# Designed miniproteins, single chains, continued (3), part 20

Each design is a single chain, and the fold is of that chain. pLDDT is the mean over its residues in the fold that is shown.

## One batch from the design tools (miniprotein)

Design m8669
Fold by ESMFold2-Fast:
Structure m8669 (fold): chain A 87 residues (1-87)
Amino acid sequence: SPLLEALRALHERYLEELEKATTREEAVEVVERLLAGMYLLALEHDDQEALEITLEMAKRVKEAVENNASKEELRKIVEEGMARLLA
């Protein structure tokens, strides 16, 4: 699936950027860029399930950020959502 290939490429880029993030603020920016990219891909491919999962991930990330979640906690939320999308 072109969408799954694009999501996988986006996820690989996210992992590289997250590895390089030295502050919590940088990690949040990396996660926000990933979510924005996922949202755009879901819209471009008219995939309602991918859109719904992306919006659920965005909500969980927002709540985690507001509760001062660590870089590792943010990574876990993203990994859980991406596993569901790439299944």
Scores: mean pLDDT 87

Design m8670
Fold by ESMFold2-Fast:
Structure m8670 (fold): chain A 73 residues (1-73)
Amino acid sequence: MTAEQLRRAGAAAEAAGGADGAAASLRDMGVTKGWEAVRQNAPSGAGGGAGARAAADMGLTTDEQLAQFARAG
């Protein structure tokens, strides 16, 4: 998954109200991995998008990096 895809997922989560929006955006972009880590570790509700954007901004694109970021939040 790319940082660009994570940023789009973050925007979708903010617009749609949470991790489900982020997951749907990633799937629409053809991403079948990593979105589960975003969903599991994002705060419930609208906060899920902010987490995905922050991860993308820091260049965190691997499942391992996303899991580590989520544990820090």
Scores: mean pLDDT 54

Design m8671
Fold by ESMFold2-Fast:
Structure m8671 (fold): chain A 64 residues (1-64)
Amino acid sequence: SAEEMAEAARRAAEEGGATAAATGAYDLSKNGLGSPEYARKAVEAAVAGDAEAAARYAQLTAEA
């Protein structure tokens, strides 16, 4: 089902994506190129294992 495919995609992103997304957001924030608030949320999401939220907040960080 589509829901099962989404869960599989989430687990794959969590394995490789969450930490990378949070690191990117943190680097942008550190260099004044991104929102520190969204970068913190990306890191919190990655620590919680929520790769989708981590990626979303990393994207919002970059939009600053």
Scores: mean pLDDT 67

Design m8672
Fold by ESMFold2-Fast:
Structure m8672 (fold): chain A 77 residues (1-77)
Amino acid sequence: SSALARARELTDELAEAIRAGDFERAEALAPELGAALSQVSGVEQTALLMRILAAGEDAGHGEHASRLVLEILKTAE
C-alpha cells in the first residue's frame, strides 16, 4: 500500500538521522512515521520499529531511539 511505502521511506530517513546523531531531524520525522504506521499492519509496524531500534543501538544512540519509538507509537494509536 502507499501507506506502507511511505512508512518504509520515513523509517529509512529516521534511521539515517539517528546514525548521524541528527536528533532534531529524527524528532521532526517521528510524527510523520507515526501517522503512516497507523495505517500499516501490526507485523509490518513492528518490523519497521525494530529497524529504528537497531539503528540506535548500532550508532550508540539506543536510549534516544527507544524514546523516539515510544513517541511514534503514541502518534500511531
Scores: mean pLDDT 85

Design m8673
Fold by ESMFold2-Fast:
Structure m8673 (fold): chain A 80 residues (1-80)
Amino acid sequence: AQGTVVAKKDLKDEGRYAVFKNGKYQGTLSGKAAKEQTGEDIRFLELEEGKAIHPSELEKIGKELMEKKPGDKVEYTLLE
């Protein structure tokens, strides 16, 4: 699967986002909840409704996201 890196200002309240801080997975949140997150090195990866990142990919994706900018695409394995 593929998700888009989203800037905090562009988060949709009803959207679904995997949240990473300093390359560490924090959880998958709604856009409304994700907007409450604070810190300098936060990344938001947009997920499709009902989809989740496979746990084995979380560390790899977190590291990759630190090198990405808003609008960039990230590949991930779905949790079935």
Scores: mean pLDDT 80

Design m8674
Fold by ESMFold2-Fast:
Structure m8674 (fold): chain A 82 residues (1-82)
Amino acid sequence: MEKEEKIKELTEEAAEKAIPYAKAAKEALEKGDEKALEEHGKKVQEIVEEMKEKLRNELGASEEEVNKAAQEIIAKVAKAVE
């Protein structure tokens, strides 16, 4: 239970951190600002990778658990920027 709860907490935290950058990236795309799009997109990727690293190193999460968490972040981010 504790491991699953920690994975959920880290996944939700990463999604919350990524959402502002994803929204900024969408705005940059609509304005044709390629530099801002790349910078904000890179921040989203960094947040996801940092979360994956924490899951593997701090919680001993399996590759399946890490991939599922990453997919959940992407889904939450996509829904937030619709």
Scores: mean pLDDT 82

Design m8675
Fold by ESMFold2-Fast:
Structure m8675 (fold): chain A 83 residues (1-83)
Amino acid sequence: SREDAIELTATSILAAGALFDVENREGSGLSDEQLAALLAATIAAIDDTLARNPDLPASLRESLEATRERLRAELRRIEARIA
């Protein structure tokens, strides 16, 4: 539906923004704690979008799953530094 398309678009924008902040840490101005919170929130948004949209095209699902795994790996690295 149009609503599902808007949600998918919003989640994709959030995911792209989080990846940009990870790749451009020096330019983002975010602390490790702020970046960890952003990554956790973005991962939760991806999980929710995947759960609510089981009929997503395989290519889009695979793209979101790949992004989620990358963000999870980065979150683990940041959490290891904070702890």
Scores: mean pLDDT 79

Design m8676
Fold by ESMFold2-Fast:
Order: sequence, then structure tokens, then C-alpha cells
Structure m8676 (fold): chain A 68 residues (1-68)
Amino acid sequence: SAAEELLAEFEETLATEELSEEELDQLGNRVAWELLTLQDAGEISEAELQALLARARALMEAYVARRA
């Protein structure tokens, strides 16, 4: 699905790139906005959106933990 592809791309970017806090925040916001757009288009449910946003947050938290 488009949502799974979006999260896979996000995870790959976090695995391969050194991001500043600002760049990480901008990327996370872009991913969240694209997920919201998929929900608005009817491609994912509200429950699916919440689960996908939680997965994106967990990926960001794991990235921050690795850098600490």
C-alpha cells in the first residue's frame, strides 16, 4: 500500500542519513501530512491512520535513541 511504502521509505531514510533535529522534525511532519492525505482520500481508515502515526513516532524515537 502507499502508506506501507511511505513508512518503508521513512525507515530507510532514518537508517541511512544523519539528520539534524530540524531535518528529523520536518521529515516526520511530511510523513504525517502524507498519511493524513491518504486518510482524507479514503485510502486508510482513522484507526489505520492512528496506528501508522504511532509506527512513524516509534521509528523517530528509535532514531533519537541510537544517536543519544
Scores: mean pLDDT 84

Design m8677
Fold by ESMFold2-Fast:
Structure m8677 (fold): chain A 80 residues (1-80)
Amino acid sequence: DAAEFEERRARVEALAEEVIRNKDYEMVPNAVAALTGILLYERGASEEEIREVERELEEKRKNKEITLEDVRRLLEELRA
């Protein structure tokens, strides 16, 4: 449903803005995962592509390689 997707997109955008504004470092991995999910859906990614990206993000999260800069870049990509 396009309306439900637009609402979810708006909520994820608001989450990313809040994380950036408040420098909420603990929520950075969650914001990156949410933004990535929206972008993959918009691109029509396959379930296999989604699973691969989720595995890559989980490894980066375990290695503490996900940053506030990643949130900013993904938010800019979402708004393009």
Scores: mean pLDDT 83

Design m8678
Fold by ESMFold2-Fast:
Formats: sequence, C-alpha cells, structure tokens
Structure m8678 (fold): chain A 58 residues (1-58)
Amino acid sequence: LKEEMDAQAAAAAEVLRTTPLTPEQGAQIKGAVEAARDRGLLSQEAADAVIAAVDAAV
C-alpha cells in the first residue's frame, strides 16, 4: 500500500511539474500532501517530491 501511494505521488509530481499553477492552487495541493504525510499515507520523500514540483510549477 505504501509503495502504491508513493507511486501515485510520483505520478502526481510529474503532472504538477508540467502544469502551470496559481499560488492558491499550489497552497491547496501542498496542504493536502502535508496532511497525507502527517497521517502516514505518504512517505516523507514522496511528499517532499510533490511539494518541490508544486513550487517549481508556481
């Protein structure tokens, strides 16, 4: 399950890197990813990768 969630996060990060985002959209996505990490649904590495991709897209 963790591997599946991490794979999903990696795929999301790839999409986010190529998608232009508003600051508001970026903040919402980062908040959701941080919440998932805090619940143990995502590894720290997967969450960090998505956050970095959002920051690059904004």
Scores: mean pLDDT 75

Design m8679
Fold by ESMFold2-Fast:
Structure m8679 (fold): chain A 68 residues (1-68)
Amino acid sequence: MSEKEKLLEEFRERLEEAVAAGASRAEVQAIFMEYARKIMENESLSEEEKLEALLEMAELTREALARL
């Protein structure tokens, strides 16, 4: 798995756990901010890969928030 795919998989699992646990909107947003920082600080990812990852994360976060 690429570094991008690994981080996105971890992010998806974290969001699913949070939603299943009845997390607040603020908690879901905090998870997004944590992983956005990890993506932006990752020197192995190109700027294009970072943008792709952030867009995917934004979509997943939007879907998670809609389920709260």
Scores: mean pLDDT 85

Design m8680
Fold by ESMFold2-Fast:
Structure m8680 (fold): chain A 64 residues (1-64)
Amino acid sequence: SMELEKKKKAVIKQIEELGRMYGKKELAEEMIEEFNRKSKEAKTVQEVEKLGHEIIKKFMEKVK
């Protein structure tokens, strides 16, 4: 629970930072909402990491 919350917060901060770096704050907020929806059922840190990587990849595909 605590480790899962910590990892989710880390992923959210990473997406927020990407939004700042690329000037895509609205896209970053959209990606965070999608991550929050998909991560509701995540039971392991590894599942959260995988979801985070998928969301970040999707963000990067949309900015290019």
Scores: mean pLDDT 85

Design m8681
Fold by ESMFold2-Fast:
Structure m8681 (fold): chain A 77 residues (1-77)
Amino acid sequence: MVEQAKKLEEEGEKLYKEGRYMEAAQKFLRAGRLYYKSKDFEQAAESYLKAAEALEKAGFSDKTVENLRELAKSLAE
């Protein structure tokens, strides 16, 4: 549901500001999946993009981050 996804995204942003990047990424991924299920593809794309940025901050810069950015791009189009 959109309300649950929004709360997860807000929790992710708080964790990101605290430097807890891996936990932030997990919250953003969960938010993105809930938005996707509700067919809110624009918000799903935004959440997946935030997850990719959080993963990069956590030290991940491989195909997983690239795949998330491509997924976000495809959902935004």
Scores: mean pLDDT 82

Design m8682
Fold by ESMFold2-Fast:
Structure m8682 (fold): chain A 59 residues (1-59)
Amino acid sequence: SDAAQREALRRVEARIADLEAKLAATHDPLEQQRLQSEIALLKEQVAELLEKNYPLHIE
């Protein structure tokens, strides 16, 4: 079960990384706003997964 939760977390993190790369490459303010909003929603999903499956810790 832990391995499945870790895989779900990694998939969301990979999606965030893809969107952050697109954000860094875009010059359109409207696209930047859309990408930032989507990234924020996915980061909330990561926070939920971390809270339930991995306790927050300092690296």
Scores: mean pLDDT 78

Design m8683
Fold by ESMFold2-Fast:
Structure m8683 (fold): chain A 85 residues (1-85)
Amino acid sequence: MTAEQVLALADKFNERLQKLGPNPSVEEVLNAAIEAVKELLEEGVLSEEEAQKIIDHLNKLLQDKSLTVEEAKNELAKFLQSLVK
């Protein structure tokens, strides 16, 4: 993925996070990220392959019931940074 695609995803995710208000759950945070990915796929910013790869990773994070909100945000940020070539 390009740096521009990762920044677009981060921007959409942050916009959705702001709409969740104070004290979102881990599930709400990760679902906001999934919805941001789906929106960028619909807009043609992400390919189906790129969107699926991100959604698969986010679903894996959703299965980790030990994650705090801060840990989920940090893991998501690290993952997004790893997508830049």
Scores: mean pLDDT 79

Design m8684
Fold by ESMFold2-Fast:
Structure m8684 (fold): chain A 72 residues (1-72)
Amino acid sequence: SIAELEERLRAALAQGLREAIRLALDAAFELGLTKEQLRESLKKLKESIKKNGEVSEEQKLFIEVVEERLKE
């Protein structure tokens, strides 16, 4: 069905976005970003989302990848 195809396409796009975010974080850490700075940026992003009352799928993926990285 078309709905199943849309779900599979969304999953593939989400996977690509996750990988792009991971690579960007790797580059940022090589350039001197610290885990403390990343935690502070994540807090500010979450506070901004609370004020706006909405969260995008891209913001959700970013938060997930960042939280995974901070657990390492």
Scores: mean pLDDT 79

Design m8685
Fold by ESMFold2-Fast:
Structure m8685 (fold): chain A 81 residues (1-81)
Amino acid sequence: FKKAAEQARAAGKEDLAKAYELGAKGYEAALAGDIDKAVEYFAKAAELMGLPTDDAVREELREALRGLTEEELEALRKQRE
């Protein structure tokens, strides 16, 4: 994500770079167990890419993140290490 954001910014695609940066922050918030912050960051990233970010999409993201098992959370933390 961070490397992709830097590459997008170097190519003059600032909105895409910001979307990648917000995606990385959302992923970090999810790993920390802050589901509300994760949903907020992912919604902002989607908005910058012109994707729908209505309440239904936000609730779907929240349910997906809350559905992560302890094993899945551990796998995500391991990928970050």
Scores: mean pLDDT 69

Design m8686
Fold by ESMFold2-Fast:
Structure m8686 (fold): chain A 67 residues (1-67)
Amino acid sequence: SSSVDSLSLEEQLKLLAELLGRGDLSDAEIRAILREWTAGDTSNRRLAELLGVSQAALSRALRRLRE
């Protein structure tokens, strides 16, 4: 609910992954995704690729997460 803004980037990515049906991702996988994303292309397209979802689905989930 309302604690999203106080969460770490790792915890925010976990919530985002769950919203996208990717709750199967481990802590190690979430960290690997963050490292890959921040080390290279930090675009929503790249994040969607790393999460295994469409960019449209990611954009919608990000919008809902900010609600």
Scores: mean pLDDT 77

Design m8687
Fold by ESMFold2-Fast:
Structure m8687 (fold): chain A 105 residues (1-105)
Amino acid sequence: SEEARQLVIEALTRTLERNRDLIARVPELADMDPRTLAEAIVDTLSEEEIERLATDPAAFGAFVYRSFSRVLSPEDARAVAAEATRILGELLGVPEAELAAILAA
């Protein structure tokens, strides 16, 4: 749905904005606006994948880890993925204790 697509774009945009320093280390991404980059990434996903990511902070974090582990160090990719999980969880109203459990797994 358009609502799911916009939610994933918003979560990715916020993740990229909070990690601008790491993104600036990737020459291909350094000059890209966070929202434009988020939209480009989401446009590679199927409608089914977008619906899944929009409802599952852990799946969203895993997706972000896979995407960024190709261009960032494993440590930096894990940090970005953990923040992505938290951001989507907050947008979905997931309780802090539940988000902490997801991030500890």
Scores: mean pLDDT 82

Design m8688
Fold by ESMFold2-Fast:
Structure m8688 (fold): chain A 66 residues (1-66)
Amino acid sequence: GRAELEKKVEEIARKSGLSPEEVRKMLENVLTLSGSGRETAVAMLAKELGVSKEEVEEAIELLESL
């Protein structure tokens, strides 16, 4: 739910040195993509944020479940 998403965004923000709002905008931008484009964006975002692709994918799934 929303609480789980907010917690995950906060954890990613802490690891990346970015604000939770900035991380959320980046995740929302990935939602506009599909197929191989989304896969590439997830991998690039994970590298930029210094987190695993799995963490980015979990955050995207939580955002889609709202």
Scores: mean pLDDT 81

Design m8689
Fold by ESMFold2-Fast:
Structure m8689 (fold): chain A 118 residues (1-118)
Amino acid sequence: MEQTLEEIRRLMKELGYSEEEIEEIIEALKGPLDEAYELINRLMKEAEANNTPLNRKLAMTLGVYAVHLAVETTVKTLEDIKERKPSILKFLKMSKEEAENMSLEELVERYNKKLEEE
């Protein structure tokens, strides 16, 4: 079961993150979550074009599966991060100063882009 964004905010605050850092993390999470919900909405609209009870049920099934797949991917990524965290800067070929001056969103985008190129 996923924690709510409010639970994530509280956990980050307890771990010593500043309000600015928490907001940056929440903003970085917002894009992926919005994309997941947009996909669900698109699947539901496709079902509406052939508006039968079965098509609505199938669209909902696909929507639930999309969320489930996103959760599984997130869990696997977090497990991988435990092993990769010490070498992230080396993997990205970035200095500590570059990383400190980069927004969390930009750092995440660069990391994802580098992973996609592998």
Scores: mean pLDDT 64

Design m8690
Fold by ESMFold2-Fast:
Formats: C-alpha cells, sequence, structure tokens
Structure m8690 (fold): chain A 81 residues (1-81)
C-alpha cells in the first residue's frame, strides 16, 4: 500500500496535469508553463512524466484550436527529451 505522502504526491500530480491541460486549452502559454514548473518540482516526477504532460497539454490546445500554444508546448517537450 502506498504511504499517505505518496498518495498526496499522486493527487498533486493529477491536479496539476489537469490544470496544465485547461490552461493549454485556453491558449494561456504563460500559465501553462508556470503550472509545468510546479509539476516538474514535485518529488518523484521524472523528465519522461514532464514530457508526457506537455504532450497531453499540446493535444488539448490543438483540440481547442490553439495551434500556437500547442506548438510552444511541443517545442518545450523536445527541449526536455
Amino acid sequence: MQSKEEIEREIELVFLTLLLQQAAAEGDVERALAILDELAALPGVTREDVVAALEAAARAAEAAGKRETAAALRARAEELA
């Protein structure tokens, strides 16, 4: 069974990932990148987790018609890979 601290970290990761996707869908690049920085600062988050979150956010932006936001998020993912 995961510890309370592990569960709290997973809840924070899910919450920040949803906020990131929402900001991306709204076309708010500055807010999306600020949320990404918070997500990347969480203990136990890997570079691969951050790249996956960026790709999910880029897809949300693309689906919302925010092409420039999607391109910026994909460029950030490539820099981290």
Scores: mean pLDDT 80

Design m8691
Fold by ESMFold2-Fast:
Structure m8691 (fold): chain A 103 residues (1-103)
Amino acid sequence: SAVYYTGLAEIEITAPAGTELTVEVKVTSSAEVVSTSAAVSRDGEVLALGTSDTDVVKLTFTVPEPGRYRVGVAVATAAEPASVTATVYVNGEKVAEVDLKRA
């Protein structure tokens, strides 16, 4: 089957040490979801990675030191998905929601 990639998104978050970041990715697709992935990185280094072969991934990361962190999302599906939503929580509070649907 052909593989469709739904947009890589980078969300930048500034957080103090001890902050709990939670990234949830949800895919709505009538076709097979090949992979759903979320990552937290800093200065080009991946610090946490969550992957799933389903329509959902949830990644939780505790910030070790104050700084700017990047959240990246990658989704692969067998056909164009109806929606891909990435939601970021800081200490359980929703701070960002991004629709990654292909234009």
Scores: mean pLDDT 78

Design m8692
Fold by ESMFold2-Fast:
Structure m8692 (fold): chain A 78 residues (1-78)
Amino acid sequence: SKELKEKIEEALKKAEEMLRLLAEHKKTGKPLSEEELKKLREIQEYLKAVVDELIERKDFESLNELEEKLREIEKELL
C-alpha cells in the first residue's frame, strides 16, 4: 500500500539521520542526550513495526533492507 511505502521511506530517512548524528557524536566525543537516546528508541520501534508489516506481506527484499538498518542502529547504541 502507499501508506506502507511511505512508512518504509520515512523509517529509512529517520534511521540515516540518527546514524549520522551518532557518527558526529562519536567523532566529537560529545555524549548523547536523554532526548537523543529516546529518539533512537522511537526509531527502532518504528522500524520493528514496519518489519512486522513486511513479514505479513512476504516482502523479503524490503525486509532485508530494514533489518540491516536496525542492526546498524543497534551497533551504534552505546
Scores: mean pLDDT 74

Design m8693
Fold by ESMFold2-Fast:
Structure m8693 (fold): chain A 117 residues (1-117)
Amino acid sequence: AAKEAREGAKEAEEAAKKGNGPGAGRGAARAGNGAEKATEKGGGDSKAVLEAGVGAGLAGIGAGVAEIGNSGESAAVGGKAAAEGAKRGAKLTGSKEAKEGAEAAERAAKAAEEAAK
């Protein structure tokens, strides 16, 4: 749901303020998962949900690698993939909820990128 995506974005932004790359990556993965659910609830077809879901999965992998390596770079890459997938899913879906989810995923991706610097 769009609310879950917004909560993930908030978690990523708070982690970024602390310079916590792995924490920002976890927030970005949560935001990506929330955006996938927002795409589904917004009436997205299988293609739209798959676009958001692939991005969310990549964000989860990036966050996991970041935790193991204590590095923000993989989290930032994964977060960007989630934001791009969510935007494609939202464009295919055309609903306000899917768009709000994608916007939250983009906020989380920017936070993960900032934490990686």
Scores: mean pLDDT 83

Design m8694
Fold by ESMFold2-Fast:
Structure m8694 (fold): chain A 93 residues (1-93)
Amino acid sequence: MELSEEQEAILAPAVEEALKAAEPYVKKAKEAAAAGDEKKAKEYLEKAHEIQARLIAPALVANLDPEELEAVLAEAEKHNPLLAKALREALAA
């Protein structure tokens, strides 16, 4: 399920904060990929995604309806396990 434009606008501050926090790791991943170090590039991307998930998940829990959260969690469990874990932790808090 993709987010609506209105949901994206509400989440924009959390997304911007998450992107800024993950930026050093995204940069390192790009540098590693350019150097041909695919393993290191993957490790940095996983770290970037973990940081993004931890910052975005509380904002999703605060701003989405329970039914929308269930749909996002179900999709995240298929395609973004780090986000699914962060969402479950945020819901348990």
Scores: mean pLDDT 77

Design m8695
Fold by ESMFold2-Fast:
Parts: sequence; structure tokens; C-alpha cells
Structure m8695 (fold): chain A 87 residues (1-87)
Amino acid sequence: SLEEIVEEWTKKVVEILKKLNLYDLAELVEMFGESLLKGIPNLSKEEVKEKVKTFTKKLIEEMKRENAPEEAIEEVKKIGEEALEKI
């Protein structure tokens, strides 16, 4: 389901950020995921896809600002792409 895709995406990204001690970014991802899940009944698949895509781009920019390892940035990018494929 769309809810399961969003929950899995949120969980995987949060786990990476917490391992990097980027707790503020992890909280932002959790808040975004929670908001998106509440919105799903009133959102098209295209709107959910665009929201995940846009958020992932902004998250990567913030991770780069925090000097996150390139491997972690690539992993977050791939997790986002996998979620978009499933939507």
C-alpha cells in the first residue's frame, strides 16, 4: 500500500540519519513522514511521489551542509528512488 511505502521510506531514512547523529534531520524526516501519511487519503499517487521527491532533494542538500558522508547521501538518494518506483 501507499502507506506502507511511505512508512518504510521514513523508517530507513531516519535510521541512516540517527546512525550519523543527525538527530534534527531525523526529526524533520519523521515529521514529514507523519504529515504525508495523514495526507494520503486526500492525495493522488503523483502528489505523494512529488512530495517525496522534493523532500529527498532538500534533505540531501541539508545532509551535504552537515558534511554527511557521501555513502550516506547516496544511500538516502537510492531509498528515495526505490520509494518512487513503488508508488
Scores: mean pLDDT 87

Design m8696
Fold by ESMFold2-Fast:
Structure m8696 (fold): chain A 63 residues (1-63)
Amino acid sequence: SVQEAVNLIKETHQVLFGNTPLSQLSAAARQQFLKLVGQDPRAAGLSLQTLQQAAQQVIAQEP
């Protein structure tokens, strides 16, 4: 569940922001991004908490 959310976030991030790290986005921009990820059909059944945990893992993997 969290790993699938991580993969979805990484894929969506690459499409929308390219190489700009999520950690460089404002809190408001990150919230808007997670809202967009949550609207993807592949996010069906993923809670906001799971998406937030996945986003933290993605940020932790950034340079």
Scores: mean pLDDT 76

Design m8697
Fold by ESMFold2-Fast:
Structure m8697 (fold): chain A 89 residues (1-89)
Amino acid sequence: SPVDPALVALLEGSADWSEEEFVDRVIALAERRLGRPLSPKYLERLREEARRLYEEWRENPSEEVARRLELELGTILGLELIEEAVAKL
């Protein structure tokens, strides 16, 4: 399957943004998909991973970097939903 076009657009646009601007845009996308703010621990985790992927994309843009961003975002959103569900038990 093709990579999420919203994430590809963020990575392609990163050439015109600072690392901090890219990170903020990734977080904003995650929070829109979650429908609420990320918890502090997952906010920091996503921030750290987005910084690494920004640097990797700058050195060598690749579908692998885009797939890694997609996987990390999906993992963090999944963990947020699992912890919310467990907290209701």
Scores: mean pLDDT 88

Design m8698
Fold by ESMFold2-Fast:
Structure m8698 (fold): chain A 78 residues (1-78)
Amino acid sequence: KEEEEAKKAQQALDDAYKQALETAEKDPKGAPGAAKTLLGLGEGFAKKVPKYSDQLLKQGKEYAEEIKKKAEELLAKE
C-alpha cells in the first residue's frame, strides 16, 4: 500500500541523486539545476505519499544540499 509507494519514491530519489552527483562532477555549473530537480521530486513524492511526506521531503532536501556542497567544492578552484 502506501509503504510500497514510499519505497518506490525513495528508490527514485536515490537514482536521481546518483545522476545529480554525476552531473555535479562532470559539470559543476549544472549542479544547482540538478539540486532543484531533487527538491521538486521530494515535494512531488511527499504529495503522493502523505504518510511518508516528512521522510521524502527530508531526503530530497538532504540530497539537494549534498549536490550543492559538492559543486561548491569543485568550483572553489575556479
Scores: mean pLDDT 80

Design m8699
Fold by ESMFold2-Fast:
Structure m8699 (fold): chain A 68 residues (1-68)
Amino acid sequence: SAAAREAAVEALMERLGMSREQAEEAVAIVETQPDLSDEELARRIARETGMSLEQAREAVRIVREHLG
């Protein structure tokens, strides 16, 4: 839902210090890559946003908690 998506974006910004653009990119990666594992999603988020792999793993968790 749009509300769940926005909640995920806000959580990423508040908890991980992501910009809105980075947070929206992380959500889009998780939503558009259903066949990727959580570790593969984290690696892609880290590469695309420049965040550490540890922060990217937390980003995947936050998105899954709101959208999954």
Scores: mean pLDDT 87

Design m8700
Fold by ESMFold2-Fast:
Structure m8700 (fold): chain A 87 residues (1-87)
Amino acid sequence: SQQELLEEAKRLARELAELGKEAAERIAENGELPEEELRELERRAQELLERIKELLEQLSEEDQAEALAFMAQQLAEVRAHAEELLA
């Protein structure tokens, strides 16, 4: 159903946000991320983004707008978390 696709897109957006928060925490703890770890995080982020894109293409325009608004909120939370850790 469209509702199931929307909820799955939101779940993946949350996973992407958690990945971003994890990266910020590791950078705050160690000053930087090792190259291998950066590449793995980039790969995981790319896989999540591709899955989100596939789901968005199956959603109505209204549900796409809702999913994108949710993603924007998740991104704002990652930014706030990173700013708090770096302060």
Scores: mean pLDDT 85

Design m8701
Fold by ESMFold2-Fast:
Structure m8701 (fold): chain A 110 residues (1-110)
Amino acid sequence: SPAVEKALRFLVMLLAMEGELVTTKRKSEILDEESARKAGIDTVDAITDDWNAFAAELDIPADLTARVNAVLANAKAKLETATKAEIPAIMDETIAQLQAIGKEILKALE
């Protein structure tokens, strides 16, 4: 089914975004504050680019695409002034918000 294939491709993309954020969280534990902040920002920027390309390819509804972009933009804004100790919580909150919107996207794709 084209709908099942589209949903599976979205799930793979969601898991990839989550994996990159988890990796950045782990890196923040071993990097200095400036390097940890930069790694977080670079990761969010890369995820944002990948997400927008993916959403356009799969015709994800514009409102849901915008909500994912808002979550990523908010994460980036928080990272710009974050201490090293704050980065894990920013990553965890971003993952939780992406998972919540992801459930709505999966439902829209059924």
Scores: mean pLDDT 90

Design m8702
Fold by ESMFold2-Fast:
Structure m8702 (fold): chain A 85 residues (1-85)
Amino acid sequence: MREHIIEVARKAIERKDFERFKMAVSTLVSLGDYETAIEFIKEAAKAGLDKKRLSELARQLATYLASQGKEDAAKRFRELAKELE
């Protein structure tokens, strides 16, 4: 299951499909796979996806994680959003 989501994220980066990428990364975060989600967002920025949209995605994920009481994970996504600015 996780391997399928990883493949979806990779193909979304190749196709510059931000909405599909957002869905895949959000699914990884909901599964607790923060490391993989962070690495994909960095890879997407390097591959030429819009850094402002990626920064906003990271901020949205941080807000979601904070609302779930996952403050350590939320901090990591806030730092990622700053790095993308």
Scores: mean pLDDT 86

Design m8703
Fold by ESMFold2-Fast:
Structure m8703 (fold): chain A 65 residues (1-65)
Amino acid sequence: VVTGTITQEQADALLEKAKGRRLTLEELESILGADAGVFMGLADVDGDGTISLEELVPVLKALVV
């Protein structure tokens, strides 16, 4: 079950990886574990299976509590 919350450390790690490249599902799994697939579905607006920095930022602002 996905809670919809992530830690600041997870958010910072995702932002670091997203600088200069898109994030893949495998990279999300390394940081978010089982929640990676649902996070991808929320942030992957273009449907290509990767998340850009611009797509990532608003989702992180919504989920980091």
Scores: mean pLDDT 72

